# Designed miniproteins, single chains, continued (4), part 1

No score or structure here was measured in a lab: all are predicted.

Each design is a single chain, and the fold is of that chain. pLDDT is the mean over its residues in the fold that is shown.

## One batch from the design tools (miniprotein)

Design m12001
Fold by ESMFold2-Fast:
Structure m12001 (fold): chain A 68 residues (1-68)
Amino acid sequence: AEEHFKLGREYLKQGNYEKAVEHYEKALAEKPSWTIYNNLAVAYLKLGNTEKAQEYFEKSVELARKSL
């Protein structure tokens, strides 16, 4: 989980949004978190996939709200 999250963040910073999505999805499968959902939403938004970006932003907010 940690390694995939770090790789996703690194690829996102480099502008390699497809690789960022790949590693964030692997991190999400191991340990779901609102932060991973949020980063997936940003990556999809950068790829022009507005529908998926909206879906993941909503999941991020929902999970963050439940984590209180």
Scores: mean pLDDT 83

Design m12002
Fold by ESMFold2-Fast:
Structure m12002 (fold): chain A 101 residues (1-101)
Amino acid sequence: SVTLTQSPKEVTVEEGGSATLTKTASGSPPPLKIRWYRKSPDTKELVNIEFDPRYTVTHDWENLSSTLTLSNLKKEDTAEYYAAAVTEEGTFYGEGTLLTV
């Protein structure tokens, strides 16, 4: 099984600022893909954010770490954000980060 450690657990930024979220995976098997999601306040569903133009992800595959940066934040970006590791055993989710703008 894979465990994802996500940090920070909560972060507050000013409108127009940037937030940086990091995940580290441990265990087996190693992840095949890394995904980032925003939890919809309306549906409670995880929505893929890869198409957001402010989405930037840096992968450190040697350390099984990934960093998400969201820039030019607005009040509407206030939500829980989740990292996911896609593995041969299925998809494993981090514990989430609460972003407040």
Scores: mean pLDDT 80

Design m12003
Fold by ESMFold2-Fast:
Structure m12003 (fold): chain A 55 residues (1-55)
Amino acid sequence: SSLLERAKELEEQGREAEEKGREFLKDPALSAAGLVALAESRRLFEEARRLREEL
C-alpha cells in the first residue's frame, strides 16, 4: 500500500483503540487496560502523522 493508505489504516486503528480505551475506563476494574489502549492509540496516531509528513 502507499504511505497515505497505510497512514489511513493506522488512523482507523488509532480511533478503534481510543474508543476501546474509553469504554474500558468506564469500569474501574479495567482502568489499566483502558490506559494501555489509550497509549496504543496515541502511538498509532503519531506513526500515521509521521507517514503523512513523508508525502
Scores: mean pLDDT 86

Design m12004
Fold by ESMFold2-Fast:
Structure m12004 (fold): chain A 60 residues (1-60)
Amino acid sequence: MKLFTPAEVVEIAAALGKDLEEVVQRIKELGKDYLTPEEVAELLGVSVETVERIAKELGL
């Protein structure tokens, strides 16, 4: 299972045109060093398939 660091989640959020300041704050509130694709999808308001596609496109 692929796990994402906070930095990788920010890169995916940027690719999706999300508010990066809001995303960073939400990641900080979770207090996790690694997030599952499901947690990233919930945080960004997208599908798990979208997270995995963008991550592959970014080489993550």
Scores: mean pLDDT 83

Design m12005
Fold by ESMFold2-Fast:
Structure m12005 (fold): chain A 76 residues (1-76)
Amino acid sequence: MEAEKLIEEAERLEKEGNLKEAGKLYAKAGQLYFSEKKYEEAIELYKKAKKLFEEAGDFKSAGILEEKIKEAEEEK
């Protein structure tokens, strides 16, 4: 699935209040951008995913996204 389709589905889930599932899809989209060396776009998506996991009370998943953000920041 292409990153843009994942983002569109994540936006739909976020609007429906399905924060954890939306966070997972934003994280997957971010990983796809990271693999394409689009680090700024990857960081933006990881930050969205982290925020959604924090809002859902899933601080463990949010911590993983913080690590991914730091990794992408080091690559740019």
Scores: mean pLDDT 84

Design m12006
Fold by ESMFold2-Fast:
Structure m12006 (fold): chain A 65 residues (1-65)
Amino acid sequence: MTKEEGWKAALEALRRAIENFETEPVTKEQLEEALKDIDAIYDSLSPEQQKEAEELKKRIEELLK
């Protein structure tokens, strides 16, 4: 597994969790871990992946509010 493969897997998992939030809420710990994971790899992402990460981060921050 490469860094990029790991990002694609994490991205897909995060998208599914966010999509299902209205019907089945994720835990606060899962959202906090997701933000941490995004921040940890952000500087190593491509510009396209960084834009995707920024969108996910914004959604997660809104859910944590």
Scores: mean pLDDT 69

Design m12007
Fold by ESMFold2-Fast:
Structure m12007 (fold): chain A 82 residues (1-82)
Amino acid sequence: GEETARFVGEVVADAVREHGVEAVARGLEDALKENGLEGTVTADAAGIGAGAGRLAAATQGLSEEDAELVARAVAEAVAAAE
């Protein structure tokens, strides 16, 4: 739900503040690969949001709607962190 999406958004935004957008994008690509998912994560708010949503869906069994909420919350939080 929206509470989980906001929590994930803040965790990813904090990682961007500490490590930068490029390092977070690479970390998300590695995590996706470890979970059997493929795809590049662009080093911007939208790319990081989409990557985080896909990872949350794979690891937490989220619905498509909840995964989209995570992607949007992460993108908004990352954009605000830049």
Scores: mean pLDDT 80

Design m12008
Fold by ESMFold2-Fast:
Structure m12008 (fold): chain A 66 residues (1-66)
Amino acid sequence: MVKLTFEIPYDPRLSEAERAKQIAILEARAQGLAAALQKALEAETGKKVEVEVEINYVEDPEGDLT
């Protein structure tokens, strides 16, 4: 079992609509990365791998996406 934790930064100075759009895009990317990692691990090990995804939202006043 593999647990992936993603911290998604958001800029509190953005409009509600723009913030929601950015969060949706980052959530989609996080899920895509988890799926890609699961496939890579299954290919390398030859075993079924269970991947758990945990998403935390972190306020980033600088607007840095890292």
Scores: mean pLDDT 73

Design m12009
Fold by ESMFold2-Fast:
Structure m12009 (fold): chain A 71 residues (1-71)
Amino acid sequence: MDASTYLAMGLAALEQGDYETALKWFEKALELDPDNPEVWRLLAIVYRKMGKEELAEEYEKKAREIDPSFR
């Protein structure tokens, strides 16, 4: 599968509130496309939904390092 397929699966899981499944798919997308700031941002959203605010901030920082114009 490609990174876009993994992103779609992660987004579906996130919509259902299945944060652990969403993390699994986004982590696979990240493995295939580590330079995509959207993957890092989506992981930050999942961590925030799980109440892990510090982790969410770290992943948002990484997204900005890849694309400083991305906010």
Scores: mean pLDDT 80

Design m12010
Fold by ESMFold2-Fast:
Order: structure tokens, then C-alpha cells, then sequence
Structure m12010 (fold): chain A 62 residues (1-62)
């Protein structure tokens, strides 16, 4: 279960396709800012500082 303030790792590469999502590179660390719904979280990349909504299935808790 993800919670706000958790540090998570990207498991897959997701390209930036819109202003609403953040690009993920496999192995990147991110902070959870908001639980959007059962499948999605808003995160901030600790690499780039970009924020966006990504699927929980693309992340693991560290």
C-alpha cells in the first residue's frame, strides 16, 4: 500500500506523452505526493523534480 511521503522506485520506462504525466526511467526514485485513486498516484521525480500521475503498477515501495 502506498502512502503520501513514501519513496518509490520506477519498475519500467514510461515516456512523457502529456503535461499530466512524468517520464519514468527504470530505477528512478520518486516521492508520492497524492493517492489519486486505487490504480494511480501523483509523484515527484527526485531526479528531475517533475510531477505527474503514474500507475501504481509501474512503482515499488523502497
Amino acid sequence: MFEVGDIVRALVHLPKTSEDNVELREGDLLEVLEIVDEEHVRVRSLVTGEEGIVPKSALEKV
Scores: mean pLDDT 81

Design m12011
Fold by ESMFold2-Fast:
Parts: sequence; structure tokens; C-alpha cells
Structure m12011 (fold): chain A 99 residues (1-99)
Amino acid sequence: MEELLERARRAEEELRRKVEELERLMREVAEREPEVRAVAEGAISLARYGTMEAAIQAVETLLELASEEVRPLAERALELAREAKRLAEEAERLREEAE
């Protein structure tokens, strides 16, 4: 049980780092492309509230709207959002098994 809780904490720490990276990329996109600012800010909010599926959809929408200049940032953000979802699911599963 203790080992599962430690693994859950590590997954939660990695999740936090991925969300922080996602936030930085989304702010950068919003600063460079004001037209997609609302979508980028929406993605940050959804990721912070742990609604990762919705955050992924927001980033996918942003990627469709993004200019060629910011598209690589949006693509990286999509990868981070998908990784964050996987980490969130892993952390939840480990906590359920431990508690």
C-alpha cells in the first residue's frame, strides 16, 4: 500500500510538471496569436481543473486554428495534454488500489 501511494505521488508530481509546461506553451501561443487567446486560456483552465479530455479537445481546436508559426507549440501542447491525461488516470488508479 505505501509503495502504491509513493507511485501515485510521483505520477501526480509529473502530472503537475506537464500541466505547468502546457500552461507556459498556451500563454506563449496566446501572446503570439491574439485571435486564439480565448481557446488557449480555456485549455489552461480545463487542465487546471483536471478535465484533461476537455483540455485535449481545446488544444486540438487551437491546433486547427493556429498559424504555421505557432503550430509546433500547439502540437507540443497536445502531446503534453495527452501525457497529462495518462498520468492523471494512472495516479487515480494507484490511489484507488492503495486506499
Scores: mean pLDDT 83

Design m12012
Fold by ESMFold2-Fast:
Structure m12012 (fold): chain A 65 residues (1-65)
Amino acid sequence: SEEERDRFAEYLEQLAERADVPPEIQEKFRKAAELVRQGKTLEEISKETGLPVDALERLREAALA
């Protein structure tokens, strides 16, 4: 749903702003959030960001908890 996508994207955006996360990883989280808002699949997001699909699945579960 749009609400679930928004929550997932917001969670990724929050991770991208964490000072304890390296800038390179922050950039990947920002890009992932953009792709989530575009309605891309986890597989497409993985290809674009280099983040593993299993990691994206866990992040989505955390965002929707």
Scores: mean pLDDT 85

Design m12013
Fold by ESMFold2-Fast:
Structure m12013 (fold): chain A 77 residues (1-77)
Amino acid sequence: DIDLGVADIYFALGNLAVRKGDPEGALKLYVKAAELYEKSGDKENARIAYRNAASVARDLLGDEETAKEYEEKAEKL
């Protein structure tokens, strides 16, 4: 599955962005991974990626609005 393979790459890049101190980049990469997992029907990994995006938004960026948006997307899966 092309979307699954690409989603895994974006998820790994998101993890790397967090380690390098790039929370804005990490948020974008986790969201892209989540969207690709969702398109592939991989609800489990989509949920994990959306929750990671929400955590980055809340804990690293102080953006509660964006965090709630992605928590709601994870909950709906």
Scores: mean pLDDT 88

Design m12014
Fold by ESMFold2-Fast:
Structure m12014 (fold): chain A 62 residues (1-62)
Amino acid sequence: GSMKRKELLKLIGEILRLIGEMEDLRLKLKRGEISEEEAKEKIKKLEEKIKELLKKMDELLS
C-alpha cells in the first residue's frame, strides 16, 4: 500500500543525496582540491552506505 511506497521514495531520495555527495568529491578531485587518497576513502564509505540502502530497498520490494 501507500506506506511501502513512501518508504521506498525516502530510500531513493537518500540514495540520490549520497550519489550527489560522491559526485561532488569526484569534482573536487578533478580540481585538485582534495587528494586521491582522501577522495578514495570518502567515496568508498559513501558507496557502502548506498549498498546498505539498496539492500533495504530490495527487502521492502520482496
Scores: mean pLDDT 84

Design m12015
Fold by ESMFold2-Fast:
Parts: sequence; structure tokens; C-alpha cells
Structure m12015 (fold): chain A 73 residues (1-73)
Amino acid sequence: SALHELAEQILARAKAGLDYAKEKKASEEEIKELIKEVEEVIAYIREHADLSDPRIQAILEELEKIKAELKKL
């Protein structure tokens, strides 16, 4: 599914953003923007993807974990 492939790409980008923030290269403002971007992509996936697909569920769970980790910074 094209939506599943897009969701995997979104997850990879979110992981990269978290790694960037953890390296202390991100400002507090940049961290807030990364959190907002992760929230927006979670909303997009929930609106457009098949939420009964366990692969999509796993991606959403990972994105929620990334959001939680960003909020701890």
C-alpha cells in the first residue's frame, strides 16, 4: 500500500528528528516544532490509513513513543 510506504517514510524522518534533538543540536523552539510535526503526521496517518492494519498500528505506536521522548527533552 502506498499509504503504508508513506507511513514508514514518515516514521524514518521522525526517528531522524529525534536523533537530531537528542544530540543537543536542536533548540527548545526546534524541539517544539518537531513535536508539532510528529502530532500532525500522526493525525494524517489516523485520517488516511487503514487503522486495522497491524503494521500501521505499529508505526503509530512508534510515532507516539518518539513524541513522548521529544517531550522529555
Scores: mean pLDDT 84

Design m12016
Fold by ESMFold2-Fast:
Structure m12016 (fold): chain A 83 residues (1-83)
Amino acid sequence: NARSEALRKRIEEVKKEIDELQKKADEMGIKNSKLVSLLTAAYIEVIAAEWALERGDFDTAERHIENAKKLVEEAKKLLEELA
């Protein structure tokens, strides 16, 4: 299923972005509660997307992926401001 494979790839990409942002924050010694909250919220959206995908709810999975991307983008901007 092409849509299922595409959504799985998108989920993995967002997970990698969350991991990279956490590593950058750790390298810079940045400890910021708002950044932690944004990354945690993004990870919760990723889990929700994985569960939706497992049950074949592709529209819900896509919605959660987009929510996670927005949270990751906010985290990127905040990290750039804190650097």
Scores: mean pLDDT 88

Design m12017
Fold by ESMFold2-Fast:
Structure m12017 (fold): chain A 58 residues (1-58)
Amino acid sequence: SSAAQAELAARRAQIDAFKANTLAEIAKLPDEEKRERLAKLVDNGAAVSLQLLDARAG
């Protein structure tokens, strides 16, 4: 349905916005090792969230 497609698109946009905002905050941290570790964790978390969203939408 059109409504379900719009909801999925909105949730994907929310995940993308969260990732972008969180990476911008991580970039402000003075510790380079912490920045790299947290950025990788955020990338992995976003990927898992998208996979779960797609699995639930099936």
Scores: mean pLDDT 81

Design m12018
Fold by ESMFold2-Fast:
Structure m12018 (fold): chain A 62 residues (1-62)
Amino acid sequence: AEEYRKKGEELEKKGDYYGAAEEYEKAAELARAAGASKEEVLELEINAGIALLKGAVDEVTK
């Protein structure tokens, strides 16, 4: 779970927002399967949603 979260953060820093969203979604799925708290899963899902929105904004503003 943690490895996908870090990969998402790294991709965001490189401007790969769609890639970051994918990795955050994987982190959220693995966290849920591992019995993580609802707050932890929600944080990862929110991070994925924010990354997806950043990617969409970057794409349409070009």
Scores: mean pLDDT 78

Design m12019
Fold by ESMFold2-Fast:
Order: structure tokens, then C-alpha cells, then sequence
Structure m12019 (fold): chain A 68 residues (1-68)
């Protein structure tokens, strides 16, 4: 799923990439921070900068909570 999402992102299939990353979060909630970072990139590529920034902040918060 994560690899498929990354490949879709590279191919310019941003909606497909988002779908794979969301499925990855559902299957692997413990790795949510990683998938949120990729979701942020996908939304950035779609031009949804505000949503991308929100997702990146969520990813950072999730990572800090794990490390703190």
C-alpha cells in the first residue's frame, strides 16, 4: 500500500496515491505519521497547500508524541 501510493504519486495519479495512503493508515494506524507525511505531499501536488500543511503538522505531532 505505501509503495503503491508512492508509485501513484510519482506517476502523477494524486487521487490514487491519496487512496493508497489512507488505506495504509487504516491497516497500519501505528505508522500514521509516515502516511500523513505522504498524504501531505499528495495534497501539495494537487495544489491544496492549506490541507497539505495541516497534514504535515499532524504527522509532526504524531512523531513528537512517539519520541517524547
Amino acid sequence: LLEKGIEALKAGNYDEAIKYFEEYIREHPERRAEALAYLSVAYMKKGEFDKADELLREAQAERVAREG
Scores: mean pLDDT 78

Design m12020
Fold by ESMFold2-Fast:
Structure m12020 (fold): chain A 73 residues (1-73)
Amino acid sequence: SKEELELKLLLFKAVLGSLELMKERLRERREEALKAGDKEKAEELEKKIEELEREIEEVKKEIERLEEEIKKL
């Protein structure tokens, strides 16, 4: 039903919001590591940011898919 798809869309948007907040926190910690001269920590955080960006892209694709399905109803 449309209501089920709209609920799924709402849940995926909430997940996206959480992932974006996690990404911002990792960016802040990376900047702190860079300011402290901790290159190893900064590189570790950069890898985590890249992984999170891939997850964000997957969630965005699911959101787009759900929005298109809702439009067809």
Scores: mean pLDDT 88

Design m12022
Fold by ESMFold2-Fast:
Structure m12022 (fold): chain A 61 residues (1-61)
Amino acid sequence: SLEELIEMGLALVDDLLARGLSREQIEDAVENLVAWLRREGVPEEHVEAVREAALERIAAA
């Protein structure tokens, strides 16, 4: 579901933040996740929602 995809993206960001990665490294990881979701055939609206949620979580840190 869209909710599960968003939770996956947020969990990735939280894990990388906890590991002490830079904002740039975490943003690159989100870009890689987005590319993977597109290859797996996830609708663009869902991909954009995951990206927006992940970038907002990075900005809040």
Scores: mean pLDDT 87

Design m12023
Fold by ESMFold2-Fast:
Structure m12023 (fold): chain A 68 residues (1-68)
Amino acid sequence: SAEEYYKKGLELLKQGKPEEAAEYFKKAVELDPEYAEAWAGLAHALLLTGKYKEAIEAGKKAQELREK
């Protein structure tokens, strides 16, 4: 499920593996595009890997979903 991928992403961030975490957060948002927390997790992981433009886009998506 999207929640399972999200939790795996969080665990990978805790292990210092932001690139792998980003992969799992991407899987979570692919399954549930309205999962604001997964978009926020993706933005965080992308920021840690220096992918600033992608991080900004993911962060905006998380904000848009929370402002509903």
Scores: mean pLDDT 86

Design m12024
Fold by ESMFold2-Fast:
Structure m12024 (fold): chain A 80 residues (1-80)
Amino acid sequence: MEAQKHLEEAKKLYEQGKYDEAFEHYRRAIALDPDNAEAYYLLGEVAKKKGQTDVAKGYFKLALRLDPNNEKAKKALEEL
């Protein structure tokens, strides 16, 4: 699935420290699958690495709205 390919590519870019490129791939994943809580969580992690704290909080809140049991998003939001 194209959305999953964008998620995989974004994760590789994130591991390489290429946060701007990772952010664009996560956004494409969300455009293809807007109900993907994991993609919103990962966008929050990228925004956090870029120092965009308010943007990161927004994405973590969206991830929790889609999946209230997303412990990663909940912990990330508490650590901001």
Scores: mean pLDDT 82

Design m12025
Fold by ESMFold2-Fast:
Structure m12025 (fold): chain A 68 residues (1-68)
Amino acid sequence: SWDDLVARFLALQDRLAALEDRMSPEEGRRFDALLRQAGDAIAARDEAGFQKVIDQIEALLDDVERRV
């Protein structure tokens, strides 16, 4: 559901905030681009697009967490 996606997105933002001081500038730019895409999907009420961006953010956070 949309509410489940919003809850996931908020949890991912908390994870991102905890890691921001450990990210490279390239990683930060990739997250900024994904957060803009998430905002666009939310504004458009595009559930499929929002789900896709959430999955991409989660995968990238998992990669950063394995490195640090």
Scores: mean pLDDT 85

Design m12026
Fold by ESMFold2-Fast:
Structure m12026 (fold): chain A 62 residues (1-62)
Amino acid sequence: MVNEALKALNEILSEEDLKKSLEELLEIVKERLEELKAAGASPERIKAVENAIKLLEELLKE
């Protein structure tokens, strides 16, 4: 399909595909969190990211 970009955008704009994108984003953010900890990011930022990860993971489970 030569219109792969248009198809992908249309699917991403669908609420179902947003949920799938959040699943992938969760993995990336989780890895980034570990990098932030190693870099000495502020505790408040780290906690906020951890809370976001936890909520996203629970939402995706449901």
Scores: mean pLDDT 71

Design m12027
Fold by ESMFold2-Fast:
Structure m12027 (fold): chain A 70 residues (1-70)
Amino acid sequence: SMEEERKKKVDEAAEKLSEKKGEKAKEAIELIEKKKYEEAKKVILEAAKEAGISEEEAELLFEELKKVFL
């Protein structure tokens, strides 16, 4: 299903980002907690680019992180 595929992409992106750019991932989470969503998205997209994660996967990860810290 699309939901299972989305979950797999998010999990793979999160693992890769945490492994290669853990500090940037933490920075993005702090920005989401402060409701600075535009800044958080920029941080995630830049960190994802450096970690070899696609823009699509990075955007899916950002949307899931927003849900966790709603």
Scores: mean pLDDT 77

Design m12028
Fold by ESMFold2-Fast:
Structure m12028 (fold): chain A 67 residues (1-67)
Amino acid sequence: QKQVQERAIDIMYAMAVQSIENGDFARAQAIRDSILRTSEKFAKQGDDELSQKARDAAAKVQKLLEE
């Protein structure tokens, strides 16, 4: 379960990176927003580790969008 959720976050991050590499910044932003929404859901469920992992992934996407 947790391993599956961690993998889902990794896949979303990879898709955001691919979107940036393809110049599709709108898609990358949408994926970042989806990751942040996922982080909020994990936080509400009390899963601080998954929430933090998702938040970190979203922050990395944001950094790539700014550079």
Scores: mean pLDDT 83

Design m12029
Fold by ESMFold2-Fast:
Structure m12029 (fold): chain A 82 residues (1-82)
Amino acid sequence: LTPEQQAEVDAGVAILMAAVVVVTTKNAKNLTPEDIEEGRRLIERARAILERVKDQLSPETVASVEGAIADAEKALEEAIKK
């Protein structure tokens, strides 16, 4: 893969990490403290990936990753408030 292609793959991985948080928090009736911590780690890792590769991505792709992360953050916070 070229560096640019690798950045696109990394962006996709970040989106998947964020999606896992959304799916897990919305489908879990009982979120343990460990589940919450795992969600926070996945969000942090997705943000770290974006920070590393964002300069090699189109603005549209950056916005997509940021949106996915924001959705994950919102889902996790809403689940914690239950």
Scores: mean pLDDT 82

Design m12030
Fold by ESMFold2-Fast:
Structure m12030 (fold): chain A 80 residues (1-80)
Amino acid sequence: ATIDKAELKDGKLVVTGKAKANSSITVTALKDGKSVGSAGATADENGNFKAEIPVDEAGTYTLKVYENGKKVDEKEVTLE
């Protein structure tokens, strides 16, 4: 899986990306090395996923993406 976009929207950190079709996705958000939130999603038949993490604060986060329990991507994002 890969992250295409991360943004704060409607009081949540919304992460969208691409993964293996119909796979189980978990996105974990870390701030200063500590987990501050996570969300599960299922990739659709075209491999698109959307995870909504209950994090609403601006700042720099490390996002870790897990596909069927295996870490497949890691991205640093700055949210405003």
Scores: mean pLDDT 83

Design m12031
Fold by ESMFold2-Fast:
Structure m12031 (fold): chain A 85 residues (1-85)
Amino acid sequence: MDEEIRKLAEELASKGSPEVREAVKKILDTILKEGATKENILKALKDYSPEVALQALSVLYVAARKAGDNETAKAIGEAAKEIRK
């Protein structure tokens, strides 16, 4: 499951900027090591602009949904909602 999300996210991020790709990789690393929670995702995105963070979360949300990981998709959606305010 984790490798499928990574592969799908990397494919989707390939069309984005290098900064968005870095943010996607940082979130994936954090999810795999610390768990897919809103708090962990927001912590991983602390050093990124809201625009870059939202683009990275959009990529990961689509990847998680395609992989059938509804819990990870929910955590990503909650993190995106916090950033948008």
Scores: mean pLDDT 79

Design m12032
Fold by ESMFold2-Fast:
Structure m12032 (fold): chain A 69 residues (1-69)
Amino acid sequence: ELKVEVAEEYKEKGEEYKKRGDLTKAIELYEKAYRIYAKTLGKDHPKAKEALKKEIDVAVEELAKIVLS
């Protein structure tokens, strides 16, 4: 049911939303990608770590916008 290709699609969509400035949607999509990669390949797999890093980086950007506005 959980497939690496589905996680890759979520990661790609997350990148698209991040480029558009929709940080909330980007976080949701990177989180979905991370969960699938972590369950399928393991939490220590480079793809899982990359998705988690992207999620954290975007979440920090979103928090900064809220705090600094």
Scores: mean pLDDT 82

Design m12033
Fold by ESMFold2-Fast:
Structure m12033 (fold): chain A 57 residues (1-57)
Amino acid sequence: DISEFERKKRADAAVKLLKETDLPIDEIARLLGYESREQFEEDFKKYYGKTPEELRK
């Protein structure tokens, strides 16, 4: 599924931003083209099994 592939690549880019920058999670979601933080968190949890906040700990 092309849509799933694109969502996965977006989640992979989010991991890099979360690890390499101190950008707020809302800003990361916006930069990656998500309409809302909630949509970003749902997709991220689907691929990584945890929220972006948990990854930053």
Scores: mean pLDDT 78

Design m12034
Fold by ESMFold2-Fast:
Structure m12034 (fold): chain A 76 residues (1-76)
Amino acid sequence: SPEFEAEVYLALGEIYLALARKAYEQGDFESAIKDLEKAIELYRKAIELGTGDVRKQAEENLKIAEEFLEEAKKKQ
């Protein structure tokens, strides 16, 4: 179902966001940027397919990932 696919995309986005945080903390800003760009793509897919709470969580996480991406780019 589209909703189940949205939940999977949301979960994958959260994994990439966590990987980006780890890379950032280690000073690996190139890996952090790549992982954030993947998280953003995944959250956008979750928003497209999801409804209700899944969509809302994906929208909130998208904003976090976009702000974090801007910060990571400034560190390069």
Scores: mean pLDDT 91

Design m12035
Fold by ESMFold2-Fast:
Structure m12035 (fold): chain A 67 residues (1-67)
Amino acid sequence: MESALKVATKHIKSIKDPETKLRAAANAYVHLRRLGVKEEEIEKALEEAGVDVEEARKKAEEVEAAA
């Protein structure tokens, strides 16, 4: 679990484009929740990666609704 969170965080942090970064964060949020990672841990990791947690959560809801 933490390995997946760490890999996702590192990847998101490396993305320069804000739109791509937000999309990657939203996809990672959905995937990590399915792996059983707590939302609080995901949110902290996304904040450390420089992502707006509220926007990432909103985008993650769209991804889940579409899937």
Scores: mean pLDDT 78

Design m12036
Fold by ESMFold2-Fast:
Structure m12036 (fold): chain A 69 residues (1-69)
Amino acid sequence: ATAEVLLKTGKALYERGDYETAIAAFEKAIELDPENAEAWRLLSEAYRKQGKFDKAEEYEKKAIELDPE
């Protein structure tokens, strides 16, 4: 429940453009459920919005490793 709630909260923050708080929510979600590929992908997207491309690439790679498409 907690990881899902953090993802939902993070998505709402991301949609508002509050990327810093969204990142914090997604980071907590992956601490609770490190196998959640969606959390890693959203974290990557949020860092990309911040212009932090190195971190975005690192987290996108992790998301792909968990959910390879």
Scores: mean pLDDT 82

Design m12037
Fold by ESMFold2-Fast:
Structure m12037 (fold): chain A 59 residues (1-59)
Amino acid sequence: MDEKLEKVIKILEEKGILDSVLKALENEVGRLVARKELEKLTGIKLSDEELEKLKERLS
């Protein structure tokens, strides 16, 4: 689980969109958009639980 999240974070950091993703995760509509964009950018599907852990890691 941690390795999966670290991989996602590294990709977001390289793309310069960490702050944008963190902001999107603050509400339900933004979470849906962030999930789809993360899947598109990383090829990794995140569950709701994994998205909450990602938000925790980024904040």
Scores: mean pLDDT 76

Design m12038
Fold by ESMFold2-Fast:
Structure m12038 (fold): chain A 86 residues (1-86)
Amino acid sequence: FEELHGRGGASTEAWVRAAELDRAGRPVLLRTEEEADGWLSVAVIAGRAGEWELVADVSDDPAEQERAREEARRAEEEFRARFAAE
């Protein structure tokens, strides 16, 4: 099970890598985080055999940004547990 994280320009490379692993039939978990002009965009995707789940949020409010990060972390743990179990 591959875990990938991306931030800024690295997010695009992480998405490309996640797509490569998915096409190869490899389970993957990807989290991206972008910040610009006080806005935060967070996304978590998890896929296996072409089946993807996505959790994403965008906010410029610090409290909402923290909530978005917490939701992303929860999604990561949930997806990790699900794809780690056989």
Scores: mean pLDDT 68

Design m12039
Fold by ESMFold2-Fast:
Structure m12039 (fold): chain A 68 residues (1-68)
Amino acid sequence: MSLEELLTRALKVIIEVYELAKEKNDEETKRRAGELAQEALDAYRANDKERLEEILREGEELLEELKK
C-alpha cells in the first residue's frame, strides 16, 4: 500500500470515528479523532509509513469500541 493510500484510508476511518463519536456525544473520542488526523498528516509529510499504519490501526480500534 502506498503512503497516499494509507493516508486516504486512515483519514476515512478517522472521519467515521469523528462522526460516530459526535452522534454519541463522546467529546473525548471526538478530540482523539482530531489528534489522529493531525498525526496522520504529520506522518505523511515525514514519509513515515510505519506511523501511518499505527494511526490506521488505532482509528480502526476506536471505531470498534464506538460500536459497543
Scores: mean pLDDT 85

